# Designed miniproteins, single chains: the designs that were tried, part 39

Each design is a single chain, and the fold is of that chain. pLDDT is the mean over its residues in the fold that is shown.

## One batch from the design tools (miniprotein)

Design m1332
Fold by ESMFold2-Fast:
Order: C-alpha cells, then sequence, then structure tokens
Structure m1332 (fold): chain A 100 residues (1-100)
C-alpha cells in the first residue's frame, strides 16, 4: 500500500468506529486502529507514548483521532490502553518494530 492508501484506510476505520451501532464491532475497530497507529508511528520513527487509562469507547475514538492527526503531522503519538495486558502488547509491538 502507498502512504496515501494507508492514511485513507485509517480514516475509514475511524469513521466506521464512530458510526458503528454494534459495541463489540466498535471495540474491534478501536483495537485495530490503536495497533495500526502504534505500528505506523514506530515504523516512521515517531515517538509513541503508551498510557494505561480506562476511557469510555467514545473517549477512545477521540484519542485515536488525535493520535492519527499527530501521526500525520510527525508529532509524538499518544495511545491509551484500557487494561495492563493491552498496554504490554502495544509495548511489545513498538519494541519489535524498533528492532527491525
Amino acid sequence: MTEEERDAFLEKLIEEAKKSPDLEKQRVLIDTLRFSLVHEAARKGIEVELQLRELSYDEMIEEVEKAYKALREGKPVRIYARDPATLEELKEIVERIKKG
């Protein structure tokens, strides 16, 4: 995929998460967005700040939109995990990408 195609894909996922009436589908879309944003930021050498905070899914959507904007501007990306297991998984992704 080109960078433009990747950006369009992320924007589409954000809009689908906002419009989803199915809470489980919304959760999966938000998880996909978080992992994709962490992966792209780490791949581009952009700083990723990972924090543990039990946000609502509406708040998570707002934070992934902010993270996507920061990613596009080459600024540090902040990603929130709702539980310690997800936080550790996101940290492992960042470390794995940084190692090659």
Scores: mean pLDDT 79

Design m1333
Fold by ESMFold2-Fast:
Structure m1333 (fold): chain A 92 residues (1-92)
Amino acid sequence: TAELQAWGRRLAALALAQEREHDPALEARYQAIYDEVIDHIERAEEIRRQMEEALAAGYPRAMVLIAAIGEMLAELVGQGRLELARRVWEAI
């Protein structure tokens, strides 16, 4: 949907912003969103493995968290869990 595409563009912009100028308060916010939502995600184990691989490769934690949130949003939308997806998006 157009909404999901807009979310994807904003998440990409946020990831790039965190790479250029680290904001520890935003990183903590993204971590809290991830921690709250990950247990509701069917692909949770896959997403956790991808995060571990990205962190081991030297990617910044905030960027990895934003990418994981993007994957969680895509799964929730794909499953028709639109209310939860919007709550996650509003928390960002």
Scores: mean pLDDT 77

Design m1334
Fold by ESMFold2-Fast:
Structure m1334 (fold): chain A 93 residues (1-93)
Amino acid sequence: SSLSPESLKELQELIDSLLEQFSSDPELLEVAERLKSTLSDDLTLQLLLLMQTLYRQGRREEAIEVAERALATPESERPALLNEEIERHRRRA
């Protein structure tokens, strides 16, 4: 993504804010930090937002599973995985 330096900084600050929200759960924080180190910033943000939504709904195990599945998925298939997880979440809500 050809983001401006300012937009990239805002994206990174948002990712860091989401990681801070997981700071009370070491397992969730660890997997979220692995996403940040492994994935693109945009895909990391999308997955962290989904994980936050699941976590806030008491679906902690599903939040961890989404992250672990993304990490196990080839880079080219990760956007499709995110769309599948969002659709699955909507059907259960």
Scores: mean pLDDT 77

Design m1335
Fold by ESMFold2-Fast:
Structure m1335 (fold): chain A 63 residues (1-63)
Amino acid sequence: KKKALEDALKYLKKAREAFQNGDYLEASRYYELAAEHFKQAGDDKTAEVLYSLAESLRKRAEE
């Protein structure tokens, strides 16, 4: 879906901004939202990469 790709890019930008601010938990959530929207857009490979990144950041924030 065209809108799913636009939303995916929006959340990807928010994830990067949160990461630059050191807010790894917020960055993790935005990467996960971006992944969901990339998957809805049919980009399963990008979604998989972003889910993995979100999980890594969440684990870092929880340690």
Scores: mean pLDDT 82

Design m1336
Fold by ESMFold2-Fast:
Structure m1336 (fold): chain A 60 residues (1-60)
Amino acid sequence: GGAGGLARGAVESAKETGGKFTDEQIADFQKRTGVSPEVIREAAETGDADKLAAEAEKGD
């Protein structure tokens, strides 16, 4: 649960697609957590779910 759970789930999903999110997935995550689209894309490419979770918590 929480922003950390969302970040880990999103990054794992992106890994299965070769490190890409759809624009809709990025927009949904941004709407839920306030994290910038650039940071979300970077986390998908690097697989750094913990960094994405930390940024999501800062956005709250």
Scores: mean pLDDT 73

Design m1337
Fold by ESMFold2-Fast:
Structure m1337 (fold): chain A 71 residues (1-71)
Amino acid sequence: SKEIEDLVNKLIALELRLIGAELDGAPRETLLRIRRDRLLVELRLAELEGAPKSRIEKIRREIERVDRELE
């Protein structure tokens, strides 16, 4: 679907942004924020693709860990 294609393209763009930020030596907080944005896109994509509940729960737990690291 168009929604899935748009989310996949957004995921690719965020992955490239993360790689660029890591190469540029960006601060930990900047890297964590990009990782969080990537996880939110992965969560939405997993939900739309009907991924197993265990996969969805794993992504949600990873988001919670990143949120704790940011505060």
Scores: mean pLDDT 89

Design m1338
Fold by ESMFold2-Fast:
Structure m1338 (fold): chain A 78 residues (1-78)
Amino acid sequence: SKRLEELADRLAEEIERWLITEMGVSEDEARAIGSSVRVKLLLKGAELERQGYSLEEIEEELRRLAEELKAEIEAEIA
């Protein structure tokens, strides 16, 4: 779904920007982490879509996963 791809792109870009601007991570490392986050979100979205979940349910789950991944990254860096 284009809507889910656009959401995954936005969430990954927000994490990448946060890593560069707030966490002092190098641009190369931030891009690698952002790409990993995007892939994880897209794979989760595709899995839930395949299982018949609604777009609203999938979007909520992707937002929760992005917040969880951000918290895990922050804990590892701190």
Scores: mean pLDDT 86

Design m1339
Fold by ESMFold2-Fast:
Parts: C-alpha cells; sequence; structure tokens
Structure m1339 (fold): chain A 57 residues (1-57)
C-alpha cells in the first residue's frame, strides 16, 4: 500500500518489545538474541537479529 507511516521511520528505538509474528523455532532463537543484544546495549546487533527473525518467520 501507498501510505506514509511514522512507524517505518520511528521503529528503531522500540527494543525489548514482544515478537509480533515469529512462530518459527529459528525466529524464536533469533528473537532471544535480539533481546539480549538490546539489553546489552548493542542496538546494531539487536536490529540484525530482529531482521533475521523476521526473515525466518
Amino acid sequence: GNADRADAAGAAASTGAPAPASATEEGKQLYREAVRASEAGDREASRRYGRLAAEAA
């Protein structure tokens, strides 16, 4: 859809949030790593794992 959403540009500080739709085993594992990275203060790693989790879903 053609729509301007702020979530697309502002969705970079929301860490530690629950997984939206990741029901795969691999996605769950990546999700845990994303949370761990976020907790450690590694936002870059958190984004990386989050992307992998989304792709695994």
Scores: mean pLDDT 67

Design m1340
Fold by ESMFold2-Fast:
Structure m1340 (fold): chain A 108 residues (1-108)
Amino acid sequence: MYATYTKEARVGDLEVRAAAVYDLESGEATIAVLIKPPLPDELARDIAERILKEVPGVTKATVVRTASGTVILVHAKVESPEEARRLLDEVLRVVTEFLQEYLDKKKA
């Protein structure tokens, strides 16, 4: 049995869509963050590394390139649906902060 949460954000011209799926039996949470248009591979890896470093409970972050955008898959072990929702919020915050920093540097 699964709990599912979704959030959307925009950073400049970048669209960010995040979805979390939490397995109530195993306590495993998977968060997929889709960023459109696609990011350079180096930036996608840097975002994944920042999520691993800054978000407590994250066990793995991997980058998947698609034709429509960049996907970052985040895996975590959490104890409740409320923690899965909080994890989604924290992952999305880290992603949006990184993207804002990136855009600010690009205009400097």
Scores: mean pLDDT 84

Design m1341
Fold by ESMFold2-Fast:
Structure m1341 (fold): chain A 90 residues (1-90)
Amino acid sequence: EEKERKLKEFERLLEEGLELLRRGDFKGAYETAVRAAEVFEDPEAREVALRLAEARLGVEMAELKGQMDSPVAKEAAAEAERLKEELEKL
């Protein structure tokens, strides 16, 4: 069950990246997001995973800056939900 294993590893690494971002390690957070997406060998799945990770980091940054009501933050949250569904269907 390679797909389930990869999804779990992706989610684990993404949460690690979000925790780094919450601690102010912006570079480490992005590097961890890239590493999370690299769990997928399929180029399409990797691209969707990277976009999902970037969207979720964007939402977390908006929350840390008190900008969750901004159009950009709302768009990033909606994109993250859509991309999560897309990745799970691949």
Scores: mean pLDDT 80

Design m1342
Fold by ESMFold2-Fast:
Structure m1342 (fold): chain A 82 residues (1-82)
Amino acid sequence: DEERLREFARVLLEYIDELERLRTLDPAEVEARREEIQRRSAELRARLEALRSPAIDAWLEELEKNLPSDEAVREALRKAAA
């Protein structure tokens, strides 16, 4: 369970980092790499879904209730991934 939570936190952090990276890219670069970006996002989402469990769902609910900012969530994920 702890190993699964760590892996989930790592994958979720990768997903959030990918979304943040996309916000900093030039719009033309995003469009040029649209298929690659969509495929990568789909792969990360599929990995997250495969790792879901009632325990992870409960942890996510706790996280969302207590940490309203994206940066606070990212920091919590880094700690969980360690």
Scores: mean pLDDT 75

Design m1343
Fold by ESMFold2-Fast:
Structure m1343 (fold): chain A 96 residues (1-96)
Amino acid sequence: SKAAEEELRKVEENGKEFRELVLEAIKLMEKKPGEGAREGAIKLLMYIRARERGKRYEDLSEEEIKEIREAIKEEEVKEVEEKLKEIKEELKKAAE
């Protein structure tokens, strides 16, 4: 739960764009629990990696997108899927 709390704090601190991306990923998990969860996790990881490089995802070249995608490990995708589940539960508890 501490990892989910940290991710939620990062969303709050880094602004609405990141929050919207996390919420989109959670919605994908609800609509398509298998593929949607993985797709949302990959998209979130792509955004984070772009930001760490000092760029927006939309400003990345095709080569940079490919490089980032190749750098993302399946283990990282699974970890983000788990964190998204935890964030979803924390958001539910905070709202209710």
Scores: mean pLDDT 71

Design m1344
Fold by ESMFold2-Fast:
Structure m1344 (fold): chain A 98 residues (1-98)
Amino acid sequence: SEKDKLIEGFRKVAEELIEKIKNAKTKQEVLDAVDEFERRVFALVQSHPSLSPEAKREIARIVTELRNEILKNYDDPEKVIEAVRKAMERIEEVVKKS
């Protein structure tokens, strides 16, 4: 389904973020990885017009919360990776319910 394709897209983008965070040597590399993740998530959201405005707002909120959590814990890769996983679970639930 179109929802399944969207979820697969989010999973791929999240996996790429996790790998970049694992390989990051500086705070700037973490920031760059998060910026790319956000752009790709919003591109996927915009390419899926059947998502409700409420679902799009909730996904944007989850991504903003994730960014803030990553910036607070940028020197703790395990906490950052766990935050990404939790954000992805929340995004997938939003998509499935939309």
Scores: mean pLDDT 86

Design m1345
Fold by ESMFold2-Fast:
Structure m1345 (fold): chain A 64 residues (1-64)
Amino acid sequence: SREEEHKKLLEDFREELSKVADQETVDYAVSVFEFALRTHDLSPEQARALFEDLLAQVKAKAAE
């Protein structure tokens, strides 16, 4: 289901973020992504695009 797909995407996002960011940054980014998934009727493609965008932003910030 869409809910199961979103749950897996959220788990994958948390795992990827944990490799490049501290706990506080991970918790913040995960909360933003979870809020978007819950409050917007995102397609799987839109959810994946948001995942990639947020991950890229965290990686760019960590590289500073």
Scores: mean pLDDT 78

Design m1346
Fold by ESMFold2-Fast:
Structure m1346 (fold): chain A 85 residues (1-85)
Amino acid sequence: MTVTAKGTVTGITEDEENLYLTIELDEPVEAKVGDEVEVKNLKTGETGKGTIVGGDEKTLVIRMPKSEAPDLKVGDEVEVTITLK
């Protein structure tokens, strides 16, 4: 089952290999750590794939390989498609 939600990037941190995106959702979503997610930047139309590593019902923390990451900035509007397990 998949769920699609809109939100805003509120934080970006990184390590050598990965970006960690903090996304504040417009509507709460039931999602779990380990769920797969596709993030679409609504400004550019580019997509990237990652994994939920934290957050709560309205905030997602997503780990995304830098090689898979679209051009994203804090304040960008995004659409997230979550594959629920």
Scores: mean pLDDT 82

Design m1347
Fold by ESMFold2-Fast:
Structure m1347 (fold): chain A 66 residues (1-66)
Amino acid sequence: SDEELRERAIRILVEAGLSEERARRILDDIIRHKDDEIVMRIALKELSKVVGEEKAKEIIELAKAI
């Protein structure tokens, strides 16, 4: 479900040290721009700095599936 995909992405961000509120804002921004290739590439690079490349890719895949 969309809810389960959202909760998985939020958990990755929270476990990396972000608040739940900030994690939700970041995820919602990514979901809004999931069809914008340039924005998605920037998001992947920024997320990789916070959670690492592997987990950043997982967040992007989860967001695209929503």
Scores: mean pLDDT 86

Design m1348
Fold by ESMFold2-Fast:
Structure m1348 (fold): chain A 74 residues (1-74)
Amino acid sequence: MEELERDVELLQSGADAARAMYERYQKEANELKTLAEKDPSYKEKFEEVQKKADGLRAAYERLQAAIDTARAAL
């Protein structure tokens, strides 16, 4: 039981890190989107940063699903 609780804490730590990174990239993407509306030269950078945010969001969602499964087993 204690080992499973520690594994859940490690997964939660990983999920929190992925969420923090996703939120940072999403904020940058939102700022770049506003800039791209005024200057189309920012569009490529916006799309690149948005893709990174989407990837990190997917990683966070996978980690959260693993945590939910582990907690259901407790």
Scores: mean pLDDT 81

Design m1349
Fold by ESMFold2-Fast:
Structure m1349 (fold): chain A 66 residues (1-66)
Amino acid sequence: ANLERLERKVEEALRAAEDESSSPARLQRLMDEMGALSHETTVISRDLLRRMGEALGRVRELIKKK
């Protein structure tokens, strides 16, 4: 039931990472929310997991570079 919410949250996190005004705290909160959604989803497709991993990696790298 959380599959579309998780994908939307992943896209939101990527957009926030590109936003000039996004603080590390805001980005961290988005990452935490993605983690919570993935934990509450009993079954997640392999494709969604792969895409989420890519988005998480990009957000983490942007936080490190900022």
Scores: mean pLDDT 70

Design m1350
Fold by ESMFold2-Fast:
Formats: sequence, C-alpha cells, structure tokens
Structure m1350 (fold): chain A 57 residues (1-57)
Amino acid sequence: AAEREKALKEKVEELEKRLPEIEKLALTYSPLPQEEIDAQIAALRKAIEAAKAALEA
C-alpha cells in the first residue's frame, strides 16, 4: 500500500501546484459565474488539504 500512498501524495502535490493555472483558466474561459468558480476552487483547496492531512495521519 505504500506505493499507492506515494503516488497519491505526488498527485495531490501536482494538483496543488496547478491550482493557480486551473483557477485562471476557469475564470477566463468558463461560462460559470465567478462566485460559482470561486466556490469550486475553494472546495478543491479544502479537499487537497484534507487529503494531505489524511495521508500524514
């Protein structure tokens, strides 16, 4: 299971690094209201932090 945990940590780090790019693209090209995009990005950040905490526990 250690290999799966390592791969998951790597993917979480990759997503965290890409969040600013994803946010910029969503705000620029998405037809969704800004408030909805902001809420989804906030949820993603919260999920990443929760995943990091769970992987360290």
Scores: mean pLDDT 76

Design m1351
Fold by ESMFold2-Fast:
Structure m1351 (fold): chain A 68 residues (1-68)
Amino acid sequence: MVSVSDEEAVLGAVELEERGIALPDTPDAAQELVRRLAEEARRNDPVRAEERARRWVERGSNSDLPAG
């Protein structure tokens, strides 16, 4: 089983949202797509990718994440 890390999930989610890409129906294909998009983001500009992921998490965590 391939597990996507929280960081990869965030990076991939940011790229999916920015590009408007739909997730495939299979969990394996969805995880591979998320991982691939995270890798592409890091290849293009790792510093920018990290900053974008951090900003995205900061926006989400302000309203939805329970503390603890």
Scores: mean pLDDT 67

Design m1352
Fold by ESMFold2-Fast:
Structure m1352 (fold): chain A 71 residues (1-71)
Amino acid sequence: RAERYGLTEEQVDKLVDEVAKILGVSREAAERLIDLYVERPELVKRAIDNVLDPEAQEKLRKAMELVDKAL
């Protein structure tokens, strides 16, 4: 998993935990979202733009910003 992101195992674990905390989701769900964003960033950005709940949209943008900073 770490090889796909160019990160250490510890950095991946920390990133997954931070994203899960921000979004209020399981570690497994956060990992899937990070994976999808790394593979298909444009698709994820479009999906976030279609989120109707402003709080959820802001949390998703914060989570993706963390992923961008880590990579």
Scores: mean pLDDT 77

Design m1353
Fold by ESMFold2-Fast:
Structure m1353 (fold): chain A 75 residues (1-75)
Amino acid sequence: SDREVARKSFNELLERTSEETLRRSVNPYAAAVVHGVRTGSPLSGLYGGIYMIMEQQGNEEDAEYYAKKAAEAVK
């Protein structure tokens, strides 16, 4: 499922990217993903995983959509 793919890709990204690097990002959506995962907002983490997959694929429109969803799920 898309959720399982997103979760796996997100975990692989976290293993390769330090939490500090994500926090220092000038992209507020990336910071929101890290915050959501750490504060126990699993829905924010899931949307953030999808965002990162879309970002890597160069799908800017869908990446922006899911980044916003991740930020909203933290609040």
Scores: mean pLDDT 61

Design m1354
Fold by ESMFold2-Fast:
Structure m1354 (fold): chain A 90 residues (1-90)
Amino acid sequence: MLSEEEVKEIEKKIKELEKLTENANKDEMVRKVKEVFKGDFEKIKKALLYAMENEEVPLELVLALGEALIEINKEEGEKLLRELKLEKLK
């Protein structure tokens, strides 16, 4: 469970990403995710978990959060995405 402070920080970062990636392709979205979260795997992981529970977050951004995790740490990122069953969001 995310703390209220963590939820507010994540929500702010996700809103920033939505604005920055409004016309961006997938590769640009992944780049912006890494920039906004400064490559912090744990923060991006928490943002992904938040986004998966909030259907208002665009699917493209959810997938970009997952891809950013894989690019930062391939083994841990792929393991997390498999555990979250993100393959079912196709």
Scores: mean pLDDT 77

Design m1355
Fold by ESMFold2-Fast:
Structure m1355 (fold): chain A 86 residues (1-86)
Amino acid sequence: VLSKEEIIKRLREAVDSAVAELRAQGKTEAADKVREYGDEIIRALENDDLEKSREIVKKAQEELKDDPVARRFIAEAELLIESYEK
């Protein structure tokens, strides 16, 4: 089981990776949205608000589901949230 701190660290790394890849592809708007949703998910997890973190993931999935880089980030975020049991 991953600690809360490890989950947040991995989530920050996933956000940074996805944002960098999207910006390299010229997808600035998608990169900005990934950063925004990623930061919101991290804040919710820092406050132990799992319901809010899942709600933000659903919103991100609806807006960004058609981009393969964003979809990979969302899938990673979902798995990290599922690993959160604290």
Scores: mean pLDDT 83

Design m1356
Fold by ESMFold2-Fast:
Structure m1356 (fold): chain A 56 residues (1-56)
Amino acid sequence: HMREVEERRTLSGTPEQISQAVAEAFRRAEADGARVEVRYNPETGSLELTLRRLEP
């Protein structure tokens, strides 16, 4: 049996800080076999990052 696990983060700060956080999330996703979704929220001015993976 596999279930979907979702982890969400809100990224804010300088463009450099956001870029580094996104790169780190992609590295974690590759290691975990997860899917990554990145969404810009214009109401808050931040990026929302979602990681989805399957776990037993």
Scores: mean pLDDT 75

Design m1357
Fold by ESMFold2-Fast:
Order: structure tokens, then C-alpha cells, then sequence
Structure m1357 (fold): chain A 85 residues (1-85)
């Protein structure tokens, strides 16, 4: 995958994460303490990706691939929380 393709993929995944996050937040009162901790982990991963993509100083292709993996992991966590509601 090219650097530009990774940037596009990161943007698409960020939008998917936000959409899933909104669904979970609409059910915030139903979340257990454990589910809230998991959600916080997912949010942390998403913030790392967002920060890196807003100010690309010396972001290598390898680092961008790692950030893509982090956002995919964050999406998985949010989906697991949503499915358990």
C-alpha cells in the first residue's frame, strides 16, 4: 500500500470509529465500568492516530502502518462493546 493509500485508509477508519462511537455514546447509561474502561482504551488509540495525521512531522510509512493497526484495533474494541449491549 502506498503512503497516500494509507492516509486515505486512516481517514476512512477514523470516520468509521466516530460513527460507532456515536452509537455507543447513545447507550452510555447502559455501559458497565469494564465497558467504559475498554471504550477509553479505544478513544486513546484513536486520538494517537488523529494527532499524528493532523501534523505529519517525520511520519514514516512504517509508523503510519502502525497507526492504521491502532485505529483498526480501536474499531474492534468499540464494536465488541456495542455488541455486548
Amino acid sequence: MSYLELLEKGGDLSQEFIKLLQQVLSKLDQLTEEQRVRLAEALGKHLEVEDAMLSPKTITKEQLEELIEKIEEAIRIVKEVLESL
Scores: mean pLDDT 80

Design m1358
Fold by ESMFold2-Fast:
Structure m1358 (fold): chain A 93 residues (1-93)
Amino acid sequence: MKEEIVKEILELAEKALKLLEPDPETLERKLKEFKKKLEELKETLSEEELKVLKEYLEYLIKIHEKPIEELSEEEQKKREEIAKKLKELSARL
């Protein structure tokens, strides 16, 4: 299960980076950096913590697929909650 979540995170990160970064060279560099960091995190983070990272990437993609005006208050609140959990995880690293 943990290996499957890591694979899903990599796929989501690539998709999110393609939406955020139009420059192919910068995209490749950022993706390489993320892959290296994820390999480190795979050993230190629990399956639950990896799921939080996956949810964050899913919401980043969803936000960029929709105009800001179409984001519900619920979706905005969920993004804030996930950001707080990621900040807590970052403090533990």
Scores: mean pLDDT 70

Design m1359
Fold by ESMFold2-Fast:
Structure m1359 (fold): chain A 75 residues (1-75)
Amino acid sequence: SSSDELARQAEAVRRGLRELARAALAGDEQAMRRAKERLVRELVESGLSEETARWIAERVERAARRDPEATLAGV
């Protein structure tokens, strides 16, 4: 259902924020790339187009890089 898809998308974003924020704090660019790729895959699997999934993942990465500590506290 649409509600189940939205719930999966929200969970993917929350997990992506945590993983990207932790990688940003560690300065681990390889971990950041893997976490972003995983987020894109999970969003596509939850029903989003690849274009929309990549757009969201870019914003999630930007948020995690801007303030990783605040990002972790909020998820």
Scores: mean pLDDT 88

Design m1360
Fold by ESMFold2-Fast:
Structure m1360 (fold): chain A 80 residues (1-80)
Amino acid sequence: ADEVVARARDLARRAERLAEEVSPKYGKEFRGMAQAAQSIADRVERNPELAELGARGVKVVEEQMELVEREAEEARRAAA
C-alpha cells in the first residue's frame, strides 16, 4: 500500500513538472493526469485494501503519460 501511494504521488509530481514544460494544450492533459495520480494516492492511503486496484490505476496513468509525452515531442518537432 505505502509503495503504491509513494509511486502515485511521484507520478503526480512528474506530471505537474511536465505540464510546465510543454504547450498549454498538453499541459492541461498532464495536469489531468497529475490529479488522477493524486486521487489514486489519496484513495489507497485512506483504504489500503485498494492497493491492487491503485497499482493498476498508476500503471494506466504511467502509460497515458508516456503516450502524451511522445505526442508533445512529435508536435514540437513538427513545429520546428
Scores: mean pLDDT 83

Design m1361
Fold by ESMFold2-Fast:
Structure m1361 (fold): chain A 89 residues (1-89)
Amino acid sequence: MTPSLEEALEAIEEALRLALADPDDEAARRRAAFTLSRIADAIPDPEAQARLLRLTSEIVAALRARRPPSEVRALVEEAKELVEEAYEE
């Protein structure tokens, strides 16, 4: 099932909120990675899909490395902008 833009953005925000709330929660980190990968799979533009998958890897790496929440949030905002652009045109 292809998520709507609103559903995709909400899913990204929720998954990352959970991952940031407990840095030791491996399940929350896996959920964030899975959510982003599933949204990437729903993007019809192959270049946008590849870019989101790369951002997904960067976000997961930042979470595992215990980077500041502000740094993780910056990567998340980049991912959300990419999803918005991919859904528009």
Scores: mean pLDDT 78

Design m1362
Fold by ESMFold2-Fast:
Structure m1362 (fold): chain A 81 residues (1-81)
Amino acid sequence: STALFEETLARIGEIGREVGAMFEAGESQEAIKAFLERRVAELKAEYADNPGLVALVDREAAEFIAMIDAGELPRVRVLPG
C-alpha cells in the first residue's frame, strides 16, 4: 500500500539521519557501513514477505553505501508527492 511504502521510506530516512549523526561524530567509514548493513538487514528481514519493499530497501541502501564511499553524507530522500 502507499501508506506502507511511505512508512518504509520514513524508516530508511531515519537510518540515513543516524548515519549522518555518525559522520558528524567522526566515526570511521567502516563503523558507519557496519551500522548501515546491520540496520538494512534487520529491515529487510522484517519485510521479507514483501519483495517490493525489500527491493526498495536494497536500492536505498546501495545509494547510501555509494555516498559513504564517495565521502559524502547520504542525501535525505524526498518522499513522492
Scores: mean pLDDT 77

Design m1363
Fold by ESMFold2-Fast:
Structure m1363 (fold): chain A 93 residues (1-93)
Amino acid sequence: SIYEKIIEVLEKARKELDKIHPGVAAVLKDTIERVKKAYEEGKSLEEILNIVADGLVRALIEVQLTIKDPKKQAEVRKVLDRFEEEILEIVKS
């Protein structure tokens, strides 16, 4: 299902981020829990995708506020960019 693909992509990004910056990974972990709850409550795919989009924005804000090293910031942003690309590919299918 599209939902299962979304959860898989979120978990993959969270695990990669946990190796780099646990604080940014925690933002994605919260997003995963919010997506799971929305699905259990019967929310639409559009509402679930809005939660995912909010989670990505929150992760980008966390990067800007907490990561002072430009190289580490770039490494985290590469993970988030790939995450965004993978979500957009799922939405197209």
Scores: mean pLDDT 87

Design m1364
Fold by ESMFold2-Fast:
Order: sequence, then structure tokens, then C-alpha cells
Structure m1364 (fold): chain A 93 residues (1-93)
Amino acid sequence: SEKEVEIAKRIAEALKQTLDELFKDRPELRNELKRVIDEVYKKVEAGEMTVEEALDELTRKVQEILDKYNVPEELREKVLFLLDIARDAVKEA
């Protein structure tokens, strides 16, 4: 759906901007998180996933990356909260 692609693009852009601020001093972590966001967005754009399915996959992959980079619980909770906000935004659309 064209609307799903538009929503996914807005969510991806907002998440990447917030990650630039939260992980300013951690470029490798930030770049890997952005890569996963772009990968999942591409699947929505190709019609292979719904936005909801994409957010579920993104949440799983993000948790794996945060574990890999030993991200403190406080920052982990902030990232997961952003994904929850994105999920709520999809419900309103």
C-alpha cells in the first residue's frame, strides 16, 4: 500500500534522526541500527512486509544489536520506547 510505504518512510527517518542524537558518540552502533532500519523499510517498500510486521522484526533485530554493543539498560529502554511510539503511530493511521 502507498500509505504504508509513506508511514514506514516517516517512521524510519524519525528513528534514524533520534538515533543520531542518542548515540552521537557511538558511530558503529548508530550505523548498524540505521542499516537494520533501512533493511526493514526496504521490505515494506517492496511489499514483502506490512508496517506492523516490519516493526516486530525491527524490534527483534534492535534488541540483538543493543545486546551485542552492551548498551546500558537506561538507553535500551529509551530505544524500545521509541519503537513503541512508532507502533502507536501506525494504529492511528
Scores: mean pLDDT 84

Design m1365
Fold by ESMFold2-Fast:
Structure m1365 (fold): chain A 113 residues (1-113)
Amino acid sequence: KEAEAIKELDDAERQITDVLTQLGKNDDAALVKKITEMGKEAIRIAAQGKVDEAVEYIKKKLEELGFENPEAIAERLRKLIEETGDAVEAVRRMFLSLMNAIYTEALIEYAKE
């Protein structure tokens, strides 16, 4: 379960960063890599049953990366954990969503150039 969640983040990171690098979006590719590493660590913490520690870790790391409202993202994660009953699955889904949001925004910006 933990290994599968980590593998899905690694696979998504490779696909997204390959495209972004080909488009010259190197800063966006670097951000996706940072998000992926944070997500993998959060999954490892959640897999140990340390749910509150995983949420606080994510909040702190998003603040360090300059996200405007890390508190709202943390609250969304807590709701997703309640809905799924599985903290590892919730963290996996959230980070795949964040990676795809960065990817989509970078593609939209590229298309306007």
Scores: mean pLDDT 84

Design m1366
Fold by ESMFold2-Fast:
Structure m1366 (fold): chain A 96 residues (1-96)
Amino acid sequence: EYVKKGEEALKKKDYESAEKYYLKALEIDPKNEEAVVGLFELGLEYYKEGKYGEAARVFEIVLKEGKEVLDENTIRLAELLLEESKKKGGDKIPEV
C-alpha cells in the first residue's frame, strides 16, 4: 500500500509525500525492492528539476538501503548521480 501511494504521489510531483511513503514501506520491509526503486526514481526527478541537494540526499538513502536488492547497473548509476548532484549542488550553493 505505501509503495502504491508513493508511486501516485511521484506521478503528481508531490515529492515530499512520495519520499514519506517509500520510507514507510522500507520501515515495514527493509528489503522492499519496489520502495528502493521508487526512491531511485524520486532522486532522478529531483535531479532532472535541478534540485541537486534533494537528489543527493535521496540517492544516499538508495545506496544505503538498496545495495542488496538493486541491480549492479542501477547501483553504479545511483553512485554517479550522487557524485554529480554533490558536485552541482555544492559548487552552486554558497555556505552561510
Scores: mean pLDDT 80

